# Designed miniproteins, single chains: the designs that were tried, part 56

Each design is a single chain, and the fold is of that chain. pLDDT is the mean over its residues in the fold that is shown.

## One batch from the design tools (miniprotein)

Design m1930
Fold by ESMFold2-Fast:
Structure m1930 (fold): chain A 55 residues (1-55)
Amino acid sequence: MDAQKQAINKVASEAMEKPMTAQEVRDKLLKLGVSQDMADAAVAALKRMGLLAPP
């Protein structure tokens, strides 16, 4: 099982309960060991879904 995908799903669930900024999402993912490329892709996906706090 892909640990990076599990970390992304966990942070996405947290963003659904309390909107987070793109920077907060990226910081949490990096702390969980997700690569920068995967973290940036996850932030882009969450922004597209409207799950991020506005800037």
Scores: mean pLDDT 78

Design m1931
Fold by ESMFold2-Fast:
Structure m1931 (fold): chain A 66 residues (1-66)
Amino acid sequence: AREEARRLYEEELEELAKLFGVPVATLRRAFRERDRALFEELFGPELVEGVLKAARAVELAINTEL
């Protein structure tokens, strides 16, 4: 269900936040808002387009489809 998908997504965000050393709230907002600047800082400009595309796909899957 979408609720299960959102729960797993939030749990993954917490683990990623710890791994990258950023607050989970910041990372969650970055994925939701497609924060180019933060992704550029974390992954560099060459990878930011791929990361933004992936973040958008995840957000759509959670809110629209499984």
Scores: mean pLDDT 66

Design m1932
Fold by ESMFold2-Fast:
Structure m1932 (fold): chain A 69 residues (1-69)
Amino acid sequence: GARLEELAEELRRLALEVGLSEEAAQSGYDAMVAGDLVAGMAGAHEIIKLAEGELRERAERLLREIQSL
């Protein structure tokens, strides 16, 4: 649904912004839109490990939003 795609796109954008590969970012997106929330949460955790400041806050918010689905 639209909400899942919105969260998947934020996951993809954050992955790219923290320096993960386009392949890894796209894989996380595809998993999320397929409803694999466990993979989505794992992706958000990896981004949190790499992110600082506003990017970290966005990644932590994304993790909470995925957990609330």
Scores: mean pLDDT 87

Design m1933
Fold by ESMFold2-Fast:
Structure m1933 (fold): chain A 58 residues (1-58)
Amino acid sequence: DALATVREAGRLVERARREGRALDAEGQRVVEEALTVTDPESPFHAELAEALARNRAL
């Protein structure tokens, strides 16, 4: 369910940010899946992509 995956990715990114920690392997996988079903021109897609890039830089 694409919508459920997108909602879960948003929740995981927000929680990781609030806790000041990197996404774990499962969280990263969910965010990557959400990127494949999100409109590339949406602000939300940019936010998810930035979260993954930040996670890789940590």
Scores: mean pLDDT 76

Design m1934
Fold by ESMFold2-Fast:
Structure m1934 (fold): chain A 88 residues (1-88)
Amino acid sequence: SDLDDLLKFQQWLIEKKDKKYFLEQLPKLVEDALKAAEAMEPFNPEAAKKLRDQVKLIKAIFEGDEKKIEELKEKNPEIYEEYEKLLS
């Protein structure tokens, strides 16, 4: 499935590139995106929620958390489809 292929690709990328580099950058990228969502919340709570869900998905993909990816996909399939389009 596309979900399994994406997860395997992210796992391969982490292993074949610099796993330490990707893991070290991930917390800051998550923090920056969550701060952006927080700043958006008073003006557009729907966009803020969407950004938080996207951040959770990206984090789960990079960590290889298949269960979390599946939960997020079921909760918001549109966000997952948008993410896959960005990888194409």
Scores: mean pLDDT 69

Design m1935
Fold by ESMFold2-Fast:
Structure m1935 (fold): chain A 100 residues (1-100)
Amino acid sequence: MEEAVQKMLDMLKLTAPNMTHEQIREFFRRLIELAEAGDLEGIEALLEEAATKYGDLFAELMLLALRGGSVEEYEEVVAKVPEELREFAEELLKQIKEVL
């Protein structure tokens, strides 16, 4: 479980390189708190904020991490990563597949 979380944080960092790991963890913690409260409107608002500030790929990965996305859904996100980062994203995807 801890390894899966770390690989997910690394993948989020690739899509939002200007965010620190602490900022990503805090954002994810807010998302979990909203999910535990059953606040669907709050989740939608937070993901919209994430997409606006950090890009659609960041928001998509946050949602997949929260609900436990399939391998195919992670592959779709990796395909959207900029070419310069794609090799790193594909390596992280392989590691995520081993812990899912």
Scores: mean pLDDT 70

Design m1936
Fold by ESMFold2-Fast:
Structure m1936 (fold): chain A 78 residues (1-78)
Amino acid sequence: SGEELRREAEELIRRAEELLEEARRLNVGPAELLAQAAIDYARRALEYIERGDLDSARFYIEIARSLIEQAERLLEQA
C-alpha cells in the first residue's frame, strides 16, 4: 500500500542520513556520495507515492536500499 511504501521510504531516509553523518565523521567520500544519493532517491519515491505512482515509488525505494547497502559495506571496511 502507499502508506507502507511511505513508511519504508521515510525509514530509508533516516538510515541514509545516519550513514551520511558516519561517512563524514570517518572521511569516507564514496560512502558520503552513496548515502546522499540514497536520500535523494528515497525522497523521489515519496513524490511518486503522493502522485499515486506506486510502481515508480517501489523502483526508487529499491535503488535507495541498494545504495544504503553499498554505503554500509564501505563503512564496515573503514
Scores: mean pLDDT 90

Design m1937
Fold by ESMFold2-Fast:
Structure m1937 (fold): chain A 73 residues (1-73)
Amino acid sequence: AEALYAEAVRAYRAGDYEAALRLAEQAYRASTDPRLRAAAAGLAFKAAALLGDKERARELAERARAAADEVAA
């Protein structure tokens, strides 16, 4: 999970938002760590927003909020 998130961050920094989104979603699904899940969900949302996929970005924003709430609990 952490390795997938690290690759997602590298893709995002390189401007490869499609790869960043895919890898961040994989990191989210593979992780049981609430902090890593929140980070991965947030990165997936940012990548989707930069790709201009407004509908997917909205769905991922809700997921990121839920994951952040899990960390805060």
Scores: mean pLDDT 82

Design m1938
Fold by ESMFold2-Fast:
Structure m1938 (fold): chain A 97 residues (1-97)
Amino acid sequence: MYTEEQINEEVAVALLYIAAAVTDIALRSISPENQEEETKRIKEEAINILKDLKKVVSNPEAQKVLDEAIKRIKEATSGEQVAEILREAADRLDSLL
């Protein structure tokens, strides 16, 4: 059985992973080269990160935040939009701590 501290630690770790992903995606999205292919790669990578985080995060509210972010990323048309969605997800996860 997980303690509240352990559940909060899982959310905090997820927040750090999302922050790292945002930084990487933001840097890649400002490059003018291969934007269409890079956007597709960014979307697939971000969705995979969020899916993996859903497997380790026990907080049901945090899982709902991750599910909503995955849905929004699927509809995104640029790396900048993916980074914005991830930042919003990070802000919502931080509010659960």
Scores: mean pLDDT 79

Design m1939
Fold by ESMFold2-Fast:
Structure m1939 (fold): chain A 84 residues (1-84)
Amino acid sequence: MKEKILERARELYEKLAKENNEDKSLADAAVKMIEILITEFNLGELIEKLLEALENKDYEKALEIQEEIRKKMEEIFEKLGLLK
């Protein structure tokens, strides 16, 4: 399942980079961050929801999911003592 999410993320972010005339290296960086979020932070379900929203061009839902991911990351970093 993880590998399929990463393939979907790669295809989506490469497409978005191309549509916005961005360098492919930005898509590669985004996919690498998603892999870390899935493997290290167990956020796979939120990432799947984010990719689905982006694929459907539901940018409002994508922003809501990104905000949820941000809050979860903050909680994890606070718990690890990286944030005050």
Scores: mean pLDDT 74

Design m1940
Fold by ESMFold2-Fast:
Structure m1940 (fold): chain A 100 residues (1-100)
Amino acid sequence: SKKEEYEKLAEALEDEIVRILKDGIDNNMPEDEVREQLLDLARKFIEAAKNLGVEVTLEDLDRLYERVKAKLREILTPEQFARAERILDRVYEELKKLLE
């Protein structure tokens, strides 16, 4: 179903966000560069969801944000997590404005 396709797409996005953040942190990538990669990924996801006939909501974004943070807390040190959270929070605020 389109719902199952959307859920798989959202899960893939979650995993890619975690991977990009982990790689960026591990390689001391500039925070702005990591943010730009995440924003590009999120915009592509929103377009793909639209092609499936699904409108991404603020509630969907909030759920994704919390799930990504939960995964990052498990795989990063507290100091690495604080840096990743700063990047993720900026991306989240930009996406909220896009969806409002």
Scores: mean pLDDT 85

Design m1941
Fold by ESMFold2-Fast:
Structure m1941 (fold): chain A 84 residues (1-84)
Amino acid sequence: PTVIVTGEDGKVIKIEFKDSDTVHEVALKLNEKVGLTAEELTSALGLEPSATAKELVEKLKEKGGSVTLYSLKSKQKWTISVEE
């Protein structure tokens, strides 16, 4: 599965992961590319950093398939979705 992150500027970042990867590992890759922190991601989804990427996908589906977060580092909103 792939996490797709879309910025307000139209920038699209794709992060590939395994269902067994942790939310923390996914968030580290997102922070490097778009400045979203593990804390911003886990807080928005109600997950722990130790939760699996499969749980992240399930939580995104519960929220209508995407979530929008504001990044303090990049000073813009990012929309996070998943592609299976």
Scores: mean pLDDT 78

Design m1942
Fold by ESMFold2-Fast:
Parts: C-alpha cells; sequence; structure tokens
Structure m1942 (fold): chain A 95 residues (1-95)
C-alpha cells in the first residue's frame, strides 16, 4: 500500500522534470520561430500540461486510500500549479 503511494510520488517528480524541461524547450523554439509558429508551440505545450494534469489527478486518486494520500495530493496540487505557471510563461513569451 505505501509502495503504491511512493511510486506515485516518484512519477509526480518525473512529470515535474518533464514539464520544466518542456517549458524550457518551448521557449527556446519560440525564440527561433515566426509569430504563428510561436503560438502553435505555446498551444502544444498547453496541451502537454493538460495531459500531465490528468495523469497526476489519476495518480492522486489511485493513492487515495494510502496513509500517504495527503502527501501525494499535495505533490499533485504543487505539480498542477507549476505546470500552469510554466504554460503561462510560455504563452507570455509567444505573444
Amino acid sequence: MDEMAKEALEKIKELERKVKEGGKKAIELIQSSTPEGARTIAGVFEAQVKEVKEEVEKLAKEAEKSPLADEVRKAAENLIKTGEEEAKKVREVAE
């Protein structure tokens, strides 16, 4: 039981790294892109952040009965917030 919550926490850490890396790559691509291309890149990254949010919400729900459920939920909420902040930053650079 604790094992599944620990796996969820590790997956959340991996998703956080992917979101931060994705945001950095999106900004780099935007810097060498047309205004239309920049908006497309921002839209693709926003879609990726949405997919990460759905995956993280699923992980939190799967860990709901664990003694570590609150820790998984907080990690999930923090990652969702980080993803939204990164998506906003990418969109602001694109526009």
Scores: mean pLDDT 83

Design m1943
Fold by ESMFold2-Fast:
Structure m1943 (fold): chain A 100 residues (1-100)
Amino acid sequence: ELDKVQEKLEELREKGEEEFIKEIARLLGTSPSTVRKMSLEELAEVLRELAEELPEELKEHIEALIDTVMTDWDEKLAREALKQLIYIVLLLIEERKRKA
């Protein structure tokens, strides 16, 4: 459920940005420094690749959100939004894999 994903995201934020970056890096199979240095374009590419694992309807919504974020004037807000979306999509993929 989305409520549980949001609760997990808020818990992670309370631990600070470094823990949030570490968790994204762990789920992506990369380093925290790599995630921290990713450009907006690189973050968008990662999110698009992850969205391929989702049902078509969710993929379309994620693609629309990426487009909206990438047209924003505030790079800091766009970067934060893309990282949050990557985390949410990764949690959705993990949840689907754990359903036996």
Scores: mean pLDDT 74

Design m1944
Fold by ESMFold2-Fast:
Structure m1944 (fold): chain A 78 residues (1-78)
Amino acid sequence: SEEEEDKKKLEELKEKAKSVDPEEALKEMAEVMGVDAEKVREQARKWAKENPEYSEDEIIRLAYVSGLLGREVLEQQR
């Protein structure tokens, strides 16, 4: 099912995310979005507070590897 495929895809993204430096990912996302790195960090911090099962760094890494670089997509993520 699509649900099982999405779960497998998420697990693959999580494994890929483990090798990503959150500081470098944050800088690259900020550059692509045309905003300050502090803006991306603030957004990740808000998501981490809403999703305490994930750390701020884990959210940054997952956003980076999943390609969630669009302003609209990131703002609508939980």
Scores: mean pLDDT 69

Design m1945
Fold by ESMFold2-Fast:
Structure m1945 (fold): chain A 55 residues (1-55)
Amino acid sequence: SPEEARKVYEKKYGKTVGDAVAKALEIIEKNRDKYLERGWLTKEQIDKAIEALKL
């Protein structure tokens, strides 16, 4: 979840990075269906972005 990602990144890289990663994941998850419906991003691009941020 975005909250779990924030805590992991905050512990390793500091609060600013943790907050940024959590916000990015929240935006991607919240807007995933809109991005797919509009054809702005493919499912593969969205999935890769989420996995890259999970660490």
Scores: mean pLDDT 72

Design m1946
Fold by ESMFold2-Fast:
Structure m1946 (fold): chain A 76 residues (1-76)
Amino acid sequence: KTVVVKLTLVVKPDTTDAEIEAQVEEAAARLRAAGVADDQVAAAAEALRSRLKGLAAEAKAKGKTVTEEVTLHVEV
């Protein structure tokens, strides 16, 4: 079966690595609560971390807040 988690990512020009990790941990907690295995949670968390770092670089370069909606699909 497929677990679907929808996230709203908000990244400001001054977003810190700690704030990125907080958003990643929130998403990971939701996946674990939905019954996703730890290895799949780790893979999804890493993909989300990479995306958030990219958005942070974009927000900083543009001097504007970037908001993205992301849907995570995980087979369990």
Scores: mean pLDDT 80

Design m1947
Fold by ESMFold2-Fast:
Parts: C-alpha cells; sequence; structure tokens
Structure m1947 (fold): chain A 76 residues (1-76)
C-alpha cells in the first residue's frame, strides 16, 4: 500500500539520522563518555542475564570499552 511505502521511507530516514548522530557522538566522545556507554551496555546485559558472575561482568565491561574505542578510531 502507499501508506506502507511511506512508513518504510520514514523508517529508513530515521535509521540514517540515528546512524549519523551515533557517528557524530563517537567522534566527539571522551574516555569518560566511552566508559559510561560501556557501563550502560553492561548493565543492560546483566538485567537480561542474571547468571553472569562478577568476573564475567568485568570481562564484558572491558570488552565494550575496547569495542567502543575501536569504533572511535574508525569514525575518525
Amino acid sequence: SEEKLKEDEEFKKELEKRRAQYVEWMRNATDADIEAAAEELTRKLVDVNPNLSPQQIEILRESYITALRLQKLRAG
């Protein structure tokens, strides 16, 4: 339908806008911003996986910090 085509185009525009905002955030992110983002991502996974040990949580946090720092390097 014409309505569905319009919804699909609006969804695509929203995704493009969010991707651009993420890349801009990443280029300007400080070490503190990256650590805070990694903590938030870690918390979200802990909330859905209560079986994670404290050691697994620390590894997960460090993995997110590393991944975000690599994304920052790629963003320029």
Scores: mean pLDDT 84

Design m1948
Fold by ESMFold2-Fast:
Structure m1948 (fold): chain A 74 residues (1-74)
Amino acid sequence: SLEEVEAEVRELAEEALKQLPEEERPKFRQAVDTLIAYVRELVEKGELSEEQALLMARDTIRRMLRDILEEARK
């Protein structure tokens, strides 16, 4: 269900937040909220399946996390 997709995305985001510096967490939370709203809309419109939405959201969160961590390492 869409609720399960959102729950899994939120779990992945919470795991990522644990790895981030405190100063980066507010921006990351905003980005995740925007991403969840975006994929929800695409699924509701029938543009994406729930599986496709989950894969897109996971990929986006992983890329955001990696980018922030790489920059934090100088």
Scores: mean pLDDT 82

Design m1949
Fold by ESMFold2-Fast:
Structure m1949 (fold): chain A 55 residues (1-55)
Amino acid sequence: SRARARRLIRRASELFGYSEAELRRLTGGDERALVRWLSREYHTPEAVVRRVLLE
């Protein structure tokens, strides 16, 4: 959902130090794109990224 993706973008912004606007631009506001981008950026498996964002 859009609301869920919005919350995860905010959480990622808080945890990783990117602006919410920058993350929205990079991912198009999509949860899967956010997880995929963070996985690639930090060389961390998508499952681990999801766990961190959902805590």
Scores: mean pLDDT 83

Design m1950
Fold by ESMFold2-Fast:
Structure m1950 (fold): chain A 94 residues (1-94)
Amino acid sequence: SAAARAAFEARLEALLERLRRLMELGGVPEEVTEELLGTLRRVGELLAAGRLAEAEALAEARVAELLAQGQETLAQLLREAAEALRAAAEELAA
């Protein structure tokens, strides 16, 4: 429904704002922050479109890339955020 989509988009934007503030407080470079938030926004768009497998694949690819770069904390943060978005999409689709 339009209401469920609007509710999901509101949850996505609230999550992205919280993560931006946390990363700024943690001293994460702006370019790294914007790339991670951009990935989560795309994950959210795929979830809103019902493209669950593609959303999961995108999130896991970026997690793997962050782990390869030694960014274990950012990889965990992205994994948890993507899981929260998946749970929100599932809840609002019911």
Scores: mean pLDDT 86

Design m1951
Fold by ESMFold2-Fast:
Structure m1951 (fold): chain A 90 residues (1-90)
Amino acid sequence: NELERLAEKAAEDAIRASKTRDVEVIRSLAIGLAAGYVYGRDVPVEDTRVELSEEEREEIIRAARETIERVKKAPVGEAFDIIEELSKKL
């Protein structure tokens, strides 16, 4: 569905954009990208990505999914607070 598609896209784009295999950094980037995608934003990404375990990838996808669900339910002004809150829970 659309939620799963955006969550997967945010996770993959975060992995592609990251210059590190630090899962916390990638997760934070995925959260930001997921929120942006709810509002129709795209992020330029390089065609170079790190390899993550399936467990690490699923955690990043889960964070993106939670972000999309919360941002869609909140006014635009609250989206920044949601992103910050989820990033702090790393």
Scores: mean pLDDT 64

Design m1952
Fold by ESMFold2-Fast:
Structure m1952 (fold): chain A 60 residues (1-60)
Amino acid sequence: MLSDEEYLQRVIEKLREVMKKNNVPQEEADQLIELITKQLQTLIDNKDWNGVRLLEDQIK
């Protein structure tokens, strides 16, 4: 069973795969991943579960 942290890591792995396929530079990929991770954390902190689900579905 995945913890919330492990779940976030899986999401990050998916993002990295997408970015690699699109030949996104590592520096740019790191920035985008940081931004998305922060956004997801903010949505969770604000109990915006609809936002969490939408973001998750978009990046899965």
Scores: mean pLDDT 71

Design m1953
Fold by ESMFold2-Fast:
Structure m1953 (fold): chain A 84 residues (1-84)
Amino acid sequence: MIEEIRKKYEETYKKLRSTNPELADEVGKQAEKEIQIEKDVENALRQIAASVARLAGDDELAEKIENSTLEEVTKLLREFNEKQ
């Protein structure tokens, strides 16, 4: 997610820099703000998912979630939900 945001804004920045450099600077600021929000959201989602796994009695899954990327967490949660 974060890398996708960076790439999207990088392309937009390059395009705008040639036509409107002031707007390009604002795009850069917006990208940094959105990256920070995504990091905070990803951390919160991992924390919630790990707590749910612990409540279900699966401490091993909780540890995996805490040390995984958000994409990996989504896969682990789907596998867990399918078995329950």
Scores: mean pLDDT 74

Design m1954
Fold by ESMFold2-Fast:
Structure m1954 (fold): chain A 94 residues (1-94)
Amino acid sequence: MAEVEELLEKRVAEARALAAEAEAGKGVLDRADLREFLERLFNGVPVADEEVERLLAEIDVNGDGVVSRAEFDAWLAEEAARLRELLRKSLESA
């Protein structure tokens, strides 16, 4: 549990830092910024437009076409919770 929590915290911190770099002080992330964020998060692996569009739609609940820092932080917290649940299911199967 502690090891998993530590890894999730590192991933969350890394994602937050990458998002901050991609937004470049604009206070928002647009579609292109989200693509750059995802590609950096996956160590330069190409990301399909459909993945970027899905992520934007998932985070941008109000339909502005951009993601605020607050919206991103809220989504990241929910995603971390989902990852914890997936890990619990994996452990139950072991």
Scores: mean pLDDT 69

Design m1955
Fold by ESMFold2-Fast:
Parts: sequence; structure tokens; C-alpha cells
Structure m1955 (fold): chain A 72 residues (1-72)
Amino acid sequence: SYEEIREQLLNLTEQLLRSLGLYQETGDPRHAEEIERLWQQIQELLSTLSPEQREEAERELGELIDRWLREF
């Protein structure tokens, strides 16, 4: 269902942002690899959504990213 995909997208984005923070702190290339993997999974899930669902999901992901950026 869309709700299940939405929850997965939010969770994957949270993981990506945490990995980005760790990469910025440590410079460990393993975190860069994790970011690429998580981004690939996010893109795959987004491709399964309708245009309207994608717009809604993109707004929520944008809010999450904006919140994360403000914490720096």
C-alpha cells in the first residue's frame, strides 16, 4: 500500500541523513557507500508511486531534509 511505501521512504531517508552526518564527521568511505545504496532504494520505491503519491512523498522527504539541515 502507499502508506507502507511512504513509511519505508521516510525510514530510508532518516537512515541516509544519519549516514551523511557520520560521513561528514568521520570521512569513512563506508558511509558514502551506504548513502549510495540507500539513495538507490529510495529511487526504486519512488518509481512505484503514482505522480500524486510521489508529489506527497517528496514534500514529506523535503520537510525531513530541511529539518536535518537546520540542526547543523
Scores: mean pLDDT 85

Design m1956
Fold by ESMFold2-Fast:
Structure m1956 (fold): chain A 63 residues (1-63)
Amino acid sequence: MEKLREGVREAKRLLEQGKTPLEAAVVIAKNAKGYSVEAVREEARRFGLPDEVIDLAVKLLES
């Protein structure tokens, strides 16, 4: 889970810098390859990411 945690942490940093939900979601999706949708949602929620970002990341991961 370290790679997923790093991706979620980086996504939160981007949002705090004023980057778009889509830019944050792309970073999560890139670091979530091989992880379940459940693991991605759980980790992103633990970091307090908005549902919009989480849903976008999951959609990108499933594509």
Scores: mean pLDDT 82

Design m1957
Fold by ESMFold2-Fast:
Structure m1957 (fold): chain A 96 residues (1-96)
Amino acid sequence: EEYENELKKQIEEVKKKFETELKRAESDPAFARRLVTDLRNYLIYKGLFYDPEATQAELDRLLAEEDLFTVLKRLMEQVYKDEIERIKKEAEEKKA
């Protein structure tokens, strides 16, 4: 139970971090574009996309057809899910 509270705090901090980055991206397109590239590379590296080659083609299409901020939000949602899952798995391993 006390362990769940600690886990909740870690998840909340991850959420705050992504919210801060999104706010910055709204006013700094250069930062937003760099962040999209960094997040894409991270997701491919972690194997969260089903097919790295298909993912690259899909991302190229999205960047050509959608606004940068929409793509950024989508990528950050995936990174946020991955980080939460990692935190939960580490918590389970520590307890047993």
Scores: mean pLDDT 67

Design m1958
Fold by ESMFold2-Fast:
Formats: C-alpha cells, structure tokens, sequence
Structure m1958 (fold): chain A 100 residues (1-100)
C-alpha cells in the first residue's frame, strides 16, 4: 500500500487530471478516502482528462500494481492485452516467450 500511495503522489506531482488520478488510484486498489487525502497534498491538474488518457492512467496503475506484486514483465503484458481484449497481441507475446 505505501508504495502504491507513493506512485500516486509522484504521478500527481508530474500532472494528472482528476479523472486520471481516480482511474490510477482505482487500478492500484487505493481507497477513495486515501485518494482524497493525497489530492489535498498534491492537487490534480485543473483540466479534464480525455477518455484515452484516463484509460492509459488505469493501465499504468495496473502495471505498477503487478510490478509491486513481483509479476514478471511478460505476464504483465499478457494481462494488459487480455484486459483490452487484444487477442492478437496476447498470441504474439506468447509466441515471443516460446521462442526463448
């Protein structure tokens, strides 16, 4: 949890909209009350996030969460492809892993 909160704080310092910060926190499993406390220290950008930017923030949060859990990069890539329904990318990752 502490590492997840640190990642959220760093992301907000670099600049995230309200919606991007919420998506990132949700992906990391950060409770709403903790997100609100972090936002008091590091306010989000006064801009609205586009849908693609919000999705990218969520995916970045999931990647970070999986890295914190010690999941290997290939497994992280496969999980993200699966969540996006990208069967072609998933098949390609599996083929590249099998070539090693």
Amino acid sequence: MEKAIEALEEALKEGMSEEEARAFAEALGIPEEVLEEVKKKYPPLPSEGAADQVLNAYLAGLEFKMRLAGVDPVSIAKELARLLGDEETLARIEAEAAAL
Scores: mean pLDDT 74

Design m1959
Fold by ESMFold2-Fast:
Structure m1959 (fold): chain A 95 residues (1-95)
Amino acid sequence: DEVEKLAKELRKLIEEARKLIEEIGARPDIIAALENIENTLEEVLKLPEKDAIILLKAGIQQVKIMILLIEGKEEEAEELAREKEPELLAEYEKL
């Protein structure tokens, strides 16, 4: 249930980011990072539920930051990254 919900949220965010890139463009590093998340999603879904949840939450945060960067909201993107980094690092230690 939780894995399915998070995967759907991540896929929706990836779709939103792709539409923004098509409309206004984005930096090559952002496009490459988004493609990496898309390419690894299916492998993440094959992991144990606990590990999949951690990585899906990280992916969701990363795509949200990318959307802010694409929209030119660089300060908001930096703030979101700083806020969530300690939480994600603590979760990765449980993997």
Scores: mean pLDDT 79

Design m1960
Fold by ESMFold2-Fast:
Structure m1960 (fold): chain A 64 residues (1-64)
Amino acid sequence: SSSVLKKKKDIHDLFMRLSDKYSKKLGPPKNLSQRLRMTNSGTSQDMIEKALSENNNRLAMAMS
């Protein structure tokens, strides 16, 4: 349904917001090598996965 699609967009938006907020909080790295290392860091991915997991659980609860 459209409500499910809207919630998926909300999850994506939350993921983008958290990524942007986290990046702004840490600031950009000074060089490309550091930037690539930070992009591949488990911390950034952990924040993204946490946001998705939390909203997926919320969506599942709302759908049940």
Scores: mean pLDDT 54

Design m1961
Fold by ESMFold2-Fast:
Structure m1961 (fold): chain A 95 residues (1-95)
Amino acid sequence: SEKVDELIEELHKLLDTDGDGKIDLEELRLFLEVRTGKEFTDEQVQAIMATIDKNGDGVISLEEFRAMLRSMFPNEEALIAYLEELIKLLKERLS
């Protein structure tokens, strides 16, 4: 879906605070904390990063991020609702 891809790209851009097209450890931590409402240790974030980072470069590409998000939801409707809410919460936290 074009809408899903646009929302994933918007979320990735919001997390990619340095504009390099990659999500690093600190940006992943922000995503997890906003998503769950829980604090994460560096060790917990590193463990999660290792499951997503298929090439082992210590960052998450847009492709890896898209694959992860699509795997988490049974259908596009659920994914769209999740992405819209998370983007809203993240924009509020980054302001």
Scores: mean pLDDT 77

Design m1962
Fold by ESMFold2-Fast:
Structure m1962 (fold): chain A 89 residues (1-89)
Amino acid sequence: MSPEQAAELARKFIEKAEELLKELEEAARRNPEEREFLEEVKRLLEEAVRRLTEALEAGDNEAAAAVLEELQRRLEELGERYEAALAAR
């Protein structure tokens, strides 16, 4: 990923994350049983937004790319755990 692409993707992600955080809050209210899981996803997104903002402010597009890759892997892992937990209920 080029430095320019990483910076652009990071800004786009930050914008999307605000919408996702709002949707997660609504989902947690509708599904109290899933609240703990949804709050974990929310915290992960909030952490990623903070780290991406810091990387962009520092001009460190390589760090921004690394944060995006780590976030994607963590979200996939969390989704798999959620599906496994749902199947075990």
Scores: mean pLDDT 76

Design m1963
Fold by ESMFold2-Fast:
Structure m1963 (fold): chain A 75 residues (1-75)
Amino acid sequence: AIGELIELQNQIDEIEERIKKSGKVTDEDIQRLEELKKRLEDLLKNEKLPSLQEQLKKQLERVEKLIEEAKKKQK
């Protein structure tokens, strides 16, 4: 549903802003991003509207990039 997508977007924005303000990536930030990725994948599997599928795929790509960037900063 649109409301669930908005909620997930807000959670992603919160994590991104927290990383930006602290200049540090925590294990908790990575765990939360991976949890959000799984939730987006579950929503995508059950979604029937093409427009919402596209939006879910875009957010999934965003989370995957954020996880990759976060893991690189911790190495």
Scores: mean pLDDT 81

Design m1964
Fold by ESMFold2-Fast:
Structure m1964 (fold): chain A 86 residues (1-86)
Amino acid sequence: SVADYLKRLVRETQRIMDDYLRLVEDPQVQEEARALLGELSRLMEEQDLEGLRAVVEQARNGNENQKRALNIVLEAGNQAHQKLGL
C-alpha cells in the first residue's frame, strides 16, 4: 500500500540522513534537517500534498541553514527511494 511504502521511505530516509548528519559540523543545520524530516513525515502520514509543497517551498526560500537542511533531506530521500526500488 501507499501508506506502507511511505512508512518505509521515511524510515530509510531517517537512517541515511543520520549517517550524513554525523559528518555535518554545524548543529543548527543538524537541528533544521531533523525538524524538516519530522514535519514532512507528519504531512506524508496525513497525505497532505499541499502542506508538503508549502513546507518544501518555505525551506527552499529560507535562510542558508534551512536550504542546506532541505538539500540533505532531499538527497537522503532520493537515495531511500532508489533503494526501495521505485
Scores: mean pLDDT 84

